# Ledger of designs, part 105: designed miniproteins, single chains

Each design is a single chain, and the fold is of that chain. pLDDT is the mean over its residues in the fold that is shown.

## One batch from the design tools (miniprotein)

Design m3658
Fold by ESMFold2-Fast:
Structure m3658 (fold): chain A 95 residues (1-95)
Amino acid sequence: SEKKREIEQKLKSEDIEKLVDAYLEAIKMNDSSLANKALDKLAELYEKNPLTLGRVLNYINKDEKKVEILKEATFSSDAVISNTSSFLLSMIGEE
């Protein structure tokens, strides 16, 4: 689909905000494979620069719609997605 192609294009980026968009859009599509690819890339950026986490949290927290998608992700059957999303929400103070 067009939306899947847009997500895959964002996954080729090292832009934190594009990778967060890829993660949240993959969650909306119920595509755990794409969501996990986005998390893997965010984890690689975090290993290089721990300030990456603060940028992820600030970007999500600026938009109530992003926070709602993240809340929905906590109900994922994929343990990596549900646990990571719960962790991010707890850091925002929304869990």
Scores: mean pLDDT 86

Design m3659
Fold by ESMFold2-Fast:
Structure m3659 (fold): chain A 95 residues (1-95)
Amino acid sequence: MKVLYRGTFVDEENDIAINVVVREKDGKKIVKVYASSAHHPDPLAKEFGLFLAEKEIKDGKATLEYNGITVEVELEGDKQVKVTVNGKTYTFDPV
């Protein structure tokens, strides 16, 4: 199982960090979302915090929702991932 991308989104006001991992399995790209504390986010962790949701990226896009947290993922080519968490957008390079 190959990890293509990971990133952390921090909301210090609510003490939440949302961790996003994009993996490749059998030619399919799958996004997984985890929640953790905002005070110690680890953007290099393979998997971090409580598992919230998983979805296959179709047509370069996936939208995940869990308990009022919305995560939108867009693939910008083969190496960049654009992620929007509750309206805030970030662009990440592969790790």
Scores: mean pLDDT 66

Design m3660
Fold by ESMFold2-Fast:
Structure m3660 (fold): chain A 65 residues (1-65)
Amino acid sequence: APAALEVEIEEVSENEWILTVTNVGDEPLERPVVTVTLDGQPLRVELPETLAPGESRRLRIRKAP
């Protein structure tokens, strides 16, 4: 079955976001890549770990001042 990812974005501050990435598919995803748009800029984020079905990972993204 095709892999599927769900991404939630939470703004913590003016220059900080928390991304919650969840594997909503039925197969493990090895080092999945997610593209999100933050502050009008597309950002490619590669997770260093395998995501099992139903597993979530939280990533903190910070913008330099």
Scores: mean pLDDT 76

Design m3661
Fold by ESMFold2-Fast:
Structure m3661 (fold): chain A 64 residues (1-64)
Amino acid sequence: FSEEELKELAKKIEEAAKAVPGVTAAKARADGQNVVVEIEAESGEALAAAMKAAADVLKEARQK
């Protein structure tokens, strides 16, 4: 991934996590060759769903 691609990917991950019911805060940022994701949720179920949504975005991005 390029730096711009990682920034766009971070934005998509953040938006996907925020869309999950029960998520109170989500932040994603590009850091070198990595994307750092921080999620706050009111329950473990909401946290797991948000993490899955973020992983699904990453998986889709890797196919293109």
Scores: mean pLDDT 76

Design m3662
Fold by ESMFold2-Fast:
Structure m3662 (fold): chain A 64 residues (1-64)
Amino acid sequence: ADLAAARRHLREAAARAPEVRRNVEAAITSLDQGDLAAARTALGEVARLAPEVRPLVEAAISAL
């Protein structure tokens, strides 16, 4: 798992879609706590709310 790469992709997603910044921060917090299930749920929410950043969310999940 490459948590640094996952965080980079998620930070880029938040930069492109500021409206999901809170959801991105929740996902990063879950990753830092080792809660991959909660992180994936939060990442699914990010992709649902901001479909334009879906490729960045998928890249983050692939890095996990």
Scores: mean pLDDT 82

Design m3663
Fold by ESMFold2-Fast:
Structure m3663 (fold): chain A 92 residues (1-92)
Amino acid sequence: MEEVDKIVLETTGRVREHVRKAVELLRRGDYEGAIRHLEEAKAALVAGKKKLEEMKPTLDEETQKYADEIIAKLDEAIAELDGLIAEVRKKK
């Protein structure tokens, strides 16, 4: 569980940092820079998902269920970022 929580913490930390930078750049009218940071946030979610999927077979049944719930939330977050990136690209 601590290993899963570490991946979640590292993944959410990276996502928050990139989203924060993207918001700052959007406020300044730097749509290209904002898109880059949103894509980096998405890459962090994808990388986190991959690490959880690779770790999942080594976990006990209860922790596998927890990992599956997190993976589902990561998929939702990836879809939300894809939508946001598409919206920002329209402003170019």
Scores: mean pLDDT 85

Design m3664
Fold by ESMFold2-Fast:
Structure m3664 (fold): chain A 61 residues (1-61)
Amino acid sequence: DELFELMREGAEEIARLRELGAEEEAEKLSQQMDKAMRAGDLEALREVVERARELVEELEE
């Protein structure tokens, strides 16, 4: 189930953002992910996952 896999990936990346101190960014992405999940919007979920990964990579150098 692609939706379930994207939710899991998004949750992992958002949790990593919180660990790195990016709590505001993590909160915004968490809200966007929740909205996308409720709408069944796989494209929006992919965008959230990609954005979270980019921010994690930036913060980790």
Scores: mean pLDDT 82

Design m3665
Fold by ESMFold2-Fast:
Structure m3665 (fold): chain A 71 residues (1-71)
Amino acid sequence: SEEGAQAARDAAEKVGPYNAGLGAVIGGSLFGEDAARQAGTTASNGIMGLPPLGDELGAQGAKLGAEIAKK
């Protein structure tokens, strides 16, 4: 979602704009797993200048974000 993607970008920029996993973890705790996955992928591709890590790390980060949200 656009809101999840924007939240993940903002969070990644604050903590270090370098992987989809971090964006997905933060987004997952706020917006749920699917939003976190999409946000993580978008953040990874859009703001980091890294090779595309998006889908794989986004999925892993979304799982971690779901665990954080569980607590």
Scores: mean pLDDT 52

Design m3666
Fold by ESMFold2-Fast:
Structure m3666 (fold): chain A 99 residues (1-99)
Amino acid sequence: SVDERLWARAKASPVMTPEEAALLDAVLAGDEEAQKALLERRAKRGDPLGKLGLKAYEEGRWEEFARLARELVVAEMVAAVLREIGDEIQREIEERKAK
């Protein structure tokens, strides 16, 4: 499955901290405090899906709250993989400049 492969890749990434991996695992396991924490982090960064998820939580729309939190886990996994790729590209640029 795509999500399982993406998660395995993101967890193996050197830019994914153990704390971040634990948070995302808790969100996927249905931990409400972890789901709220992820939505709050994303909303603070200006993510409209994070804001919508927190509004769903405040209004007691638990299914939408949990769905949005799980969707944002995929965004966090993709971000971790992109950070690793960026670090690798930067290393190659520096190695080439060193002659």
Scores: mean pLDDT 79

Design m3667
Fold by ESMFold2-Fast:
Structure m3667 (fold): chain A 80 residues (1-80)
Amino acid sequence: MIVEKFKEAVDRVVEALRAAGREDLAEQIKNFGDNVIKKYPNDKKAYVAGLISLVLAARRLGHDDVAAEIEKTLKEIEKE
């Protein structure tokens, strides 16, 4: 389901930020993900926008590998 793919993408960014010692940013990304799910539980466009935001955040912070995995998730969602 698109919600589970979004949760997995949030978890990947959170894990990368925690590994980098950025617990402050990890909590912000986790709260962002929780708010998207709570406020827009059935909105595919909100999840796509959220995934794009996570790709941009990951790339900006130097986690290009994480960004690439999230881009694969976006491509899978486009086929649904």
Scores: mean pLDDT 82

Design m3668
Fold by ESMFold2-Fast:
Structure m3668 (fold): chain A 63 residues (1-63)
Amino acid sequence: MKKKIQDAANALDLPQAFTNYLLVQAKPLENDPNALKAFVASVYRKLTTATEEQIQKALALLS
């Protein structure tokens, strides 16, 4: 799962610090991959700096 989050963050051109933040916040959800994906996807959908196309590509990488 960490690699999928990293690959999705790279597709969104997010700084490494933001990716590290997401991985820390996602740690309690590591035993529930569906909840983990939903959490990360909700954060990506709230990004104001990314285009809709970039967000859709990142969400596909999480799947």
Scores: mean pLDDT 75

Design m3669
Fold by ESMFold2-Fast:
Structure m3669 (fold): chain A 88 residues (1-88)
Amino acid sequence: SEIDKIIKEIFDLVDPKDKELMRFATEIVLIVREAESVEEALKRINELYDKVLKTLSPETQKKLESIRDKLIELAKKYAEAVHKERAA
């Protein structure tokens, strides 16, 4: 499905050995599933990004910053796909 493909693309942005970034990617997927709107999902994801960024090592922080734009784009596509399916 389109949703499964987007989820795979989100996880493909992160090295599976990077446990903190894998946890963050997992939390993004959960936020999208729990949110009642695309706007709510994106707001919660941005709040989580800011919180997580402050807790990471400088090396992991740079990795997260480097993938931010692609991660937000994929999260938005995922939220839009989920809400389109719920409206059908």
Scores: mean pLDDT 83

Design m3670
Fold by ESMFold2-Fast:
Structure m3670 (fold): chain A 80 residues (1-80)
Amino acid sequence: SPVLEVVSFEIEVVGLETLIWLAERNPNLPISTLREEIARVEALSAELAARFPDDPRVQKLIERARELIERARELIKRQE
């Protein structure tokens, strides 16, 4: 279902944002957890971009995901 796939992606994007918020406040949060969520969001982003290239909601979520992934990668770089 396209609706369930978009909702699932939105949940993962919110999950990444939440993990970034937690990682910024807890240096003991495993970097592996953040890396795993980045990988999940990247995989879903690629899949939805391929399947729904002209969906403006999907495009907006992919752009949001890109911003969060960049923020997460900078945080990982700082914490290593």
Scores: mean pLDDT 84

Design m3671
Fold by ESMFold2-Fast:
Structure m3671 (fold): chain A 75 residues (1-75)
Amino acid sequence: SRQERIERLKKEAEETVKKAEEAIKNGDFDTAQKYIDKLDEIYLEARRLGDFETADEIAENVLKLRKKLEEAQKK
């Protein structure tokens, strides 16, 4: 049960990162920000579940995505 929840959360995080990256590449900055915000929510849930490895991976991806978004918005 808990393990299945962790697996679903990890998959959702991976899919959300890909969608955020695609949105940034397409210049859809509002959509990119929404996916980054969703990753912050998934990060908090991973921490609540005690899955610190997944939480750390999400945190790293959020920092990378925020940097990519900021650079892309500078044109």
Scores: mean pLDDT 86

Design m3672
Fold by ESMFold2-Fast:
Structure m3672 (fold): chain A 83 residues (1-83)
Amino acid sequence: MHPIEEAMKLAQELTPEELYRLVEEHLKRAKDAIEAGNVDEAAKHLGKASVYLLALRFLDPERAAELRPQVIELRKKVNELKA
């Protein structure tokens, strides 16, 4: 399934509060995986966080904007670990 289609489906099924919590949960798991040196696990959780963030942006773009810098920062760290 295309990430945009998955995000649109999630936006129909979940509340903004639930989506915000899911983004935070997966960002925390990604950070923990980075600290453990587990690049694959970090990338997996960042991927999930990005889809939930996209879904949140459809419902509450202001709340999504608050979380976006954290997603960008952790993505840069994962890319640095792959290099």
Scores: mean pLDDT 84

Design m3673
Fold by ESMFold2-Fast:
Structure m3673 (fold): chain A 85 residues (1-85)
Amino acid sequence: MEDERRVKELKERFREAAEKDGKPGPTLEEARAYAEATGDKEKAMIQLLSAELAGGKALPEEKFKELMKEFLEELGEPVPESLLK
């Protein structure tokens, strides 16, 4: 029950931010190309997840990191290094 509610809250936050500043989210091919070019598969997955949560619109990386960091801090979860870089 709580997990469902938290996911809904996260989606609402990302959707609101995406309506103001969002661009079309990365395609699977674009995310794959990014992962291959940088070796950063986690960052590519984060970008795809951002687009999924924001209804197909990608948030700017900085804004995505900020919202996800705030969400994880509210849950008492450790913030991954990939969200701080």
Scores: mean pLDDT 60

Design m3674
Fold by ESMFold2-Fast:
Structure m3674 (fold): chain A 79 residues (1-79)
Amino acid sequence: SDQQAQQLQQQIIDQIVAELGKTLGQKVADEFKKLVKENPTMPLSEAAKQAAESQGADPDKAVSAVNKVEDKVAQQIAE
């Protein structure tokens, strides 16, 4: 259902925000959250990369954080 899809997407976004805050700092997490809100059709990996670049952080680590969260959520859905 649309509600379940929206809830899942929000859980993924929230987990990426937490992972980015932990690995690259709160400013990167805040910028990612802003970019996703302003650009809802942007791929999450692209939003994380742009957030990291805008804050002088490592964009490859930002993309890795997104992939880690998406892999974790995919594993949880498969079980």
Scores: mean pLDDT 85

Design m3675
Fold by ESMFold2-Fast:
Structure m3675 (fold): chain A 75 residues (1-75)
Amino acid sequence: MELTERIQEVVDRVRDSAPLSARYLSYPYTTLSSLSPEQYSAIQPHIDKAIDAIGAGDLDTAVEHLIKAEEAYKK
């Protein structure tokens, strides 16, 4: 399964469950589908933690990890 699909799923789940929190994410969903393997490696740990936080019902922690993934993507 592609990491891009999982990243989009996490972002969509945050957006649908906490729309106000999700608006702090600045990267567009369409950009996620064009990530390079190096960019995937940089953001993967943060996305995994965001998925875990969503599963635990901790949307604030999930948003924090998505922001860190976004910062890693920009670098």
Scores: mean pLDDT 61

Design m3676
Fold by ESMFold2-Fast:
Structure m3676 (fold): chain A 70 residues (1-70)
Amino acid sequence: MKTGYDEKGRRISIDEENNSVGVYVGRLDEETLREIAEKYKDFGKIYVSALRSKGAKEVAKELGVDFGSM
C-alpha cells in the first residue's frame, strides 16, 4: 500500500496488490465523483471517503464507486 496526495491535493491510498484506490475529500458532489471515477478508472475498485456529500450516493452506485462518510 502506498499513501500520498494526487495533483489536486486529495489524499490517496493505493493498494497495488488488490488493484484498488482510496480517495479522501472534504466535500463530494456529483462532478467531483465523476472526475474521480474517470481519473482512477484503471483501478478495479475505487473507494471515496468524504466529510460532506450531497447527491453523491446514487451517482456512486451508477459508477461502481464505493462511497463512505468519514
Scores: mean pLDDT 74

Design m3677
Fold by ESMFold2-Fast:
Structure m3677 (fold): chain A 67 residues (1-67)
Amino acid sequence: GPADAEGIERGLLELYLQGRISPEQANAAAPIIDAVAAGEISADEALARLGELGLSEEQLAFIRTHL
């Protein structure tokens, strides 16, 4: 839902500002965040898809702390 989408977006923004994810990964994440906000996918499914974009297990765990 919207709260999970906000948490994921916040975690991704912090990783981006730290130089830990690429602009391409950040751009590819936008449709995934939108799908969570719309309730089309769960936060866990979104994290799985972010992993497919090349985010590490540590980066995904960091995003999960914002959920």
Scores: mean pLDDT 86

Design m3678
Fold by ESMFold2-Fast:
Structure m3678 (fold): chain A 59 residues (1-59)
Amino acid sequence: SKKETIVKSGFESKEEAEEEAKKIIKEAMEQGKRVLSAEVKEEIVDGKKVYKATVTIET
């Protein structure tokens, strides 16, 4: 079994990043994949605070 990490970044709000993480989790579960972890973090990109969603899936 391989692990896949899906990263989506550049969200203006924590809520937007959390919604994207939930969408990725739902799609993975609908495909019969195992979700191992999900995380939302703050990042600074070009001096701006943005949020990043990271979901790790076992394929």
Scores: mean pLDDT 83

Design m3679
Fold by ESMFold2-Fast:
Structure m3679 (fold): chain A 98 residues (1-98)
Amino acid sequence: SAVDKIVAATGAPRALVEAAYALKQDPTLPWGPVIALGRALPDEQKEAAYEALKLLGITSPFAPVFAGLADILSLGDPNVKLGPEYREAEAKAAALGL
């Protein structure tokens, strides 16, 4: 399945990927579960979670929720203001093809 491929490719928690995939198929579903799951993750897993959301084409609506991850990965929401300390992470995001 698409969920299985994304989990295998990113290492993101299955529950997060399933919730995000369901939301992509039915945008009337609440964003709360995906947001709550994302916020509860340690930083390393938040990176994997954001990679999974990117593969699903879900980026800009989550930038405020994943602010720390967006700062680390420099993944492109104009509402996220990156400080000088995050410029190194911006280069890492580019190297990852993000």
Scores: mean pLDDT 60

Design m3680
Fold by ESMFold2-Fast:
Structure m3680 (fold): chain A 94 residues (1-94)
Amino acid sequence: VREELIRLARESIEIAEESLKSDDVLELIGRALRIIGNEFDVELLEPEDPEAARLAREAIRLALEAVMAAMKGDKKKAEELLEKAKEKLKELEK
């Protein structure tokens, strides 16, 4: 379960990183929807490891916020949110 939660958080961060390279709003919407899908997968795994699920959800939400900031053209805010998501992933990997 923890390995699955780490995978979902990592994939969400990678999607957000690719979002910083795109100015296509439709592409960014697609990326945001993929991250939202990962958040639902975490919800299904939460009963098995609630604390790991909480950290994964925090990382995924920060990654989603980074994509939303990129959609608004705020690349600096997107980078800040992405770094926070990476810190949550490191906490989850402990």
Scores: mean pLDDT 83

Design m3681
Fold by ESMFold2-Fast:
Structure m3681 (fold): chain A 65 residues (1-65)
Amino acid sequence: KYIKDMLFLALLEEAKYLGLVKSIKEIDGKKVIEIEARNDKELEFAKRLKEAGEVRGWETYIYRK
């Protein structure tokens, strides 16, 4: 959906800006984002990015420090 696609891109840019993105890779044609959340605020962003990314067929792995 258009609105959810825009939300995903905005959250992805925010995650990159905040330094949350540990890696972005492609496995069997699927985009995979690895995120390390250092605090509850970062965990909140990571969960929202994961939900938005699923609409686009992206997979998100969230690690807690």
Scores: mean pLDDT 76

Design m3682
Fold by ESMFold2-Fast:
Structure m3682 (fold): chain A 86 residues (1-86)
Amino acid sequence: LTVTPLGVTEVAPGVREYRSRAVAAKPLSGALSLGWRAVDQPIVGKVVASDSLEVTASQTFPAGTRLVDFAFDEASGERAEAEAPA
């Protein structure tokens, strides 16, 4: 399981769109989830994709938010994380 930050774009003053991709290297035992969390806070967003070995998603956050992209297999609990772009 891997998660890859794809970039960040300012979509409005003080608001940024973060994009990420999750890929499972093997068949999943459950749904593939992709989301974002603040470095020191609970999960701030997630996307669930059933029967997919790959999911790409984006979400907007205030500029200056320090984020970690994460992916997990909901059935096994296997998890991957990566620091989001500045």
Scores: mean pLDDT 72

Design m3683
Fold by ESMFold2-Fast:
Structure m3683 (fold): chain A 112 residues (1-112)
Amino acid sequence: SLPEKVLELLREIVRDFTEALRVLQQRRKLSPDEMERLLRLIAELQDHVARLEDLYQQGKPLEEIKRVAREAIEVAEELVDFLRKLYGDDPEVQALIDRIEEKIAELRKLVE
């Protein structure tokens, strides 16, 4: 179903960002402020996944699920922009972020 596909894609996006964080830590030491912001954005994205899972389990309307998914997309896009600014000169990191952006674009098409 559409809600299940939305949840699957959003979970994959969160997993890919978490995986990216581990790779990025090996490339460059982040400042405490940069690390705090990165972890905050990932936590906010994870909170949206939990909210969306709860809405799905409760059988909430598709429009409410789409609304929360759109909010999650905004957080994911902010996280992409932040990572591109921090690691914009690393081709391997750019490729990883490009894959995440493709999943975000697919998610956006499902919820518009």
Scores: mean pLDDT 85

Design m3684
Fold by ESMFold2-Fast:
Structure m3684 (fold): chain A 93 residues (1-93)
Amino acid sequence: SMEDFLKKVKESIERIKKLYEEAEKNPDRVLEVAQEIVDIARELYEILSKYDPEKAEKIKPVIDRLEQMVAEGRVTLEELKKLVSEILKILNE
């Protein structure tokens, strides 16, 4: 339902914010945190594709970029901050 969709988006936003804050407090976990954010964002993308396809198309390249960086084993806190900020901006539009 649309109500369940909106609740999932809000919960995903809060989870992503908390994970990023964890990476700020423990930068050694940046790669692990980035992987968890990718997993959340991928699940959210599947739901967005059904309920808000325009937002899904906007967020996809940001998720793909973060996923590639995680797969290569190289993510800095600054890069994670930039990509997380872009994801959150799209989700709040």
Scores: mean pLDDT 87

Design m3685
Fold by ESMFold2-Fast:
Structure m3685 (fold): chain A 59 residues (1-59)
Amino acid sequence: SREELEKELEELEKEALRAYLAGDRETFLQLTRKGLEIQVELGKISEEEAEEILAKLEE
């Protein structure tokens, strides 16, 4: 459901932030990828926007 996806996104965002602050780039990118997939599912961003964000973060 939408509510379940929103809760999953919130948890992934918290975990991604912890990974970022710890300097764990690989885990940060992996969790961010999953969060972006959920944002597309929720209609918050397009698939194209998600791909652009990921490309920028992988610099």
Scores: mean pLDDT 84

Design m3686
Fold by ESMFold2-Fast:
Structure m3686 (fold): chain A 64 residues (1-64)
Amino acid sequence: DIEEKVAQYLKRNGKTRLSLAEAVKFAEEEFGVDPSTVLEIMQQRGLSELTKEETVEVIEEALK
């Protein structure tokens, strides 16, 4: 479950949001998502930081 992995990452790191660099690395390491795909989705959505919910949506879109 993508949501569980994102929630665990945030809890482990004492954070409520991921930076662009953190989101790219997390998606690549956990789900094998290409960094360029994550960057394109974030740019299309006008995001520089991601909430838990936004991170889940970006990864789900990238895995389509």
Scores: mean pLDDT 83

Design m3687
Fold by ESMFold2-Fast:
Structure m3687 (fold): chain A 68 residues (1-68)
Amino acid sequence: SEEERRLEAIRELATAMDQAVRDGVAAGLTPEQILARVRAVMDEHIARHPEFAEELRALGDAYLADLA
C-alpha cells in the first residue's frame, strides 16, 4: 500500500540520517561537516521518493533542528 511505502521511506530516511551522524562522529568530523552529511543524505533520499517529498522534508528538517 501507499501507506506502507510511505512509512518505509520515513523509516529508511531516519535510519540513514542516524547512521550519517554515527559515522561522522566515529570519523572525527566537525559538527558542521556532520550537518552537511545529514543534509546530503536527506536530499538524496527525498530525490528517490518524490511522492513523499513533503513528509520526508518535514522529518529531515525536524531532525536537523534537533541536531543543531
Scores: mean pLDDT 86

Design m3688
Fold by ESMFold2-Fast:
Structure m3688 (fold): chain A 56 residues (1-56)
Amino acid sequence: GPAEEALAERMAAGGVALARQVGEAVGLSLIRHEASEVGPAVAERAVALARQRLAE
């Protein structure tokens, strides 16, 4: 829902910032782990958004 999408976007932004500091593989693994505490749909969406932003 809208709240889950907003949370995924916030987590993706944090994941991008983290990936730029510690590397993409480690950063995305950490954000996936944190987001999975909310749920698998949020985790997959957050990682997908972070990967898209890192590819830009």
Scores: mean pLDDT 81

Design m3689
Fold by ESMFold2-Fast:
Structure m3689 (fold): chain A 87 residues (1-87)
Amino acid sequence: GSSLRRELAALDAELRALEARAREAVRNKDVAELERIRAELEALHGRVMELLRRIEDPELINEAIGLGLRVMGLILDVEREIARLKA
């Protein structure tokens, strides 16, 4: 419903903020911030998966799956950047 759509929009906004923080942390070569961002992204992914279990609307299910995939993509990017900066 509209409440679940608002929750999805809030989670998407949190992902957008983490994307911006990750770009800044990469620019600054801030490994500690990237590790904190990774932990926050893993928590966000868990929240997206919890929300997905409560959705019955197929359109919202597809949107939540898409958001979860985007969160996982950023986790992988952040992990690769941490590995690169520690090498």
Scores: mean pLDDT 90

Design m3690
Fold by ESMFold2-Fast:
Structure m3690 (fold): chain A 87 residues (1-87)
Amino acid sequence: SAMEEGRKLVEELLEEAKKKAEELLKNIDSYSPEEAQKRIMEIVDETAKKLKELYEKGKVTEEQAEELERAVVGLYNQVMDAISAKS
């Protein structure tokens, strides 16, 4: 169904963002705070752009978009907490 396809697309975007955030966290000590923040912001921005395109094309629901946005904010906060812990 269209709803199942939307869920799959959201899950694929979240897994891409999560993988990139996990790679950043694994190597967090190799980055300056500014570089780490820039990298997580780029991950958030790329995911938001892809989500917006899917939403505008009617491929995902508003609820599915909001769910992904909340999950991505969680990844951002996790990276920012790791940066703060280094200081």
Scores: mean pLDDT 85

Design m3691
Fold by ESMFold2-Fast:
Structure m3691 (fold): chain A 93 residues (1-93)
Amino acid sequence: SAVTERLRELLRQLESDDPEVRLRAGRRLVELIPDLTPEAEPLAFEAIDRLLESDDPEVLRVALEAAVALLKVSEDYLRAIGLALRAIGRLLE
């Protein structure tokens, strides 16, 4: 699907060492989550995992926003809540 292809592109952008590129990719991820298909859901989880590796508080906030958005559409509720809790934990450090 088009959503799956956009998520693969975002995953490539999240490999960047540039916080601005990662932040932009994270914001695009948040915009895509409401249109997420079940086939694309694993890629969305991987993208949030990559955002959570950041030390930038703005990137971590976007990771939290993406995880919360994913809770509304995901069939894997427990995994989605786990990502949100990890983002909160990182932001409290």
Scores: mean pLDDT 84

Design m3692
Fold by ESMFold2-Fast:
Structure m3692 (fold): chain A 79 residues (1-79)
Amino acid sequence: MKSAEEKANEKLEKLVKLIKDKAPFSEIEKQLDQVEKLAIEYLKETIKDEEERERAIELLREHMEKLRELLKKVMEELA
């Protein structure tokens, strides 16, 4: 049985491979969505304090959106 960390690492490795293989941005975006979902699930399981959990999830979502925008620009410039 794979831990949440192992599942997240597996999805992250797949994301890196898609970027290296110059896959369409739509495929990269789908992997980013899966990584974000797993990270949010991990935070919900790990952080018991409600206010700390909400802040962590908000920060994660903000950083994931910035990463998507940056990655989209990089992929467009490389094409």
Scores: mean pLDDT 76

Design m3693
Fold by ESMFold2-Fast:
Order: C-alpha cells, then structure tokens, then sequence
Structure m3693 (fold): chain A 82 residues (1-82)
C-alpha cells in the first residue's frame, strides 16, 4: 500500500500544479470533473474489496485536497465553480 499511496500523492501534487497553470475558467471545468469522479468513486466503495476500498479512499482524500486548493485559489480570483 505504501508505494501506491506515494504514487497517488505525487500524482495529486502534479495535478494541482497543472490545474493552477490553466486559465481560471478551465480550472473551474476541471474541478467540476474531479468532483464527479470523487462522487462516482464514493458510490462504488461498497462494491469494492477491502484492499480496493483502502486505495479508493486514498484517491478520494487526495482529490478532495486538490479540489479544495484549486477552488480556494479560484475564489480569491472571483471565479465561480458551479
């Protein structure tokens, strides 16, 4: 699990950097897509094995951090995420 967790964290950090480099409206679009992906993954949690649930929860946690950070940056710029 440690190696998978480290990879998820590294990908989330890279995603945050890439998103912040995009125009604000494109950042908002990508955040909306990530929210949907998190919702879909959470809906699938009860159907996953315990090991898959552990990985899925790590992904959800990191994506929520990315969403929160990008939304905070967008809000400071006056951009609405719908």
Amino acid sequence: MAAVRAEIEARAAALTEKLKALPPEEQARRVRLLRRQVEELEAQLPTLSPEEQEIARAVIEQYRRVIAEVEAALASQGVTVE
Scores: mean pLDDT 80

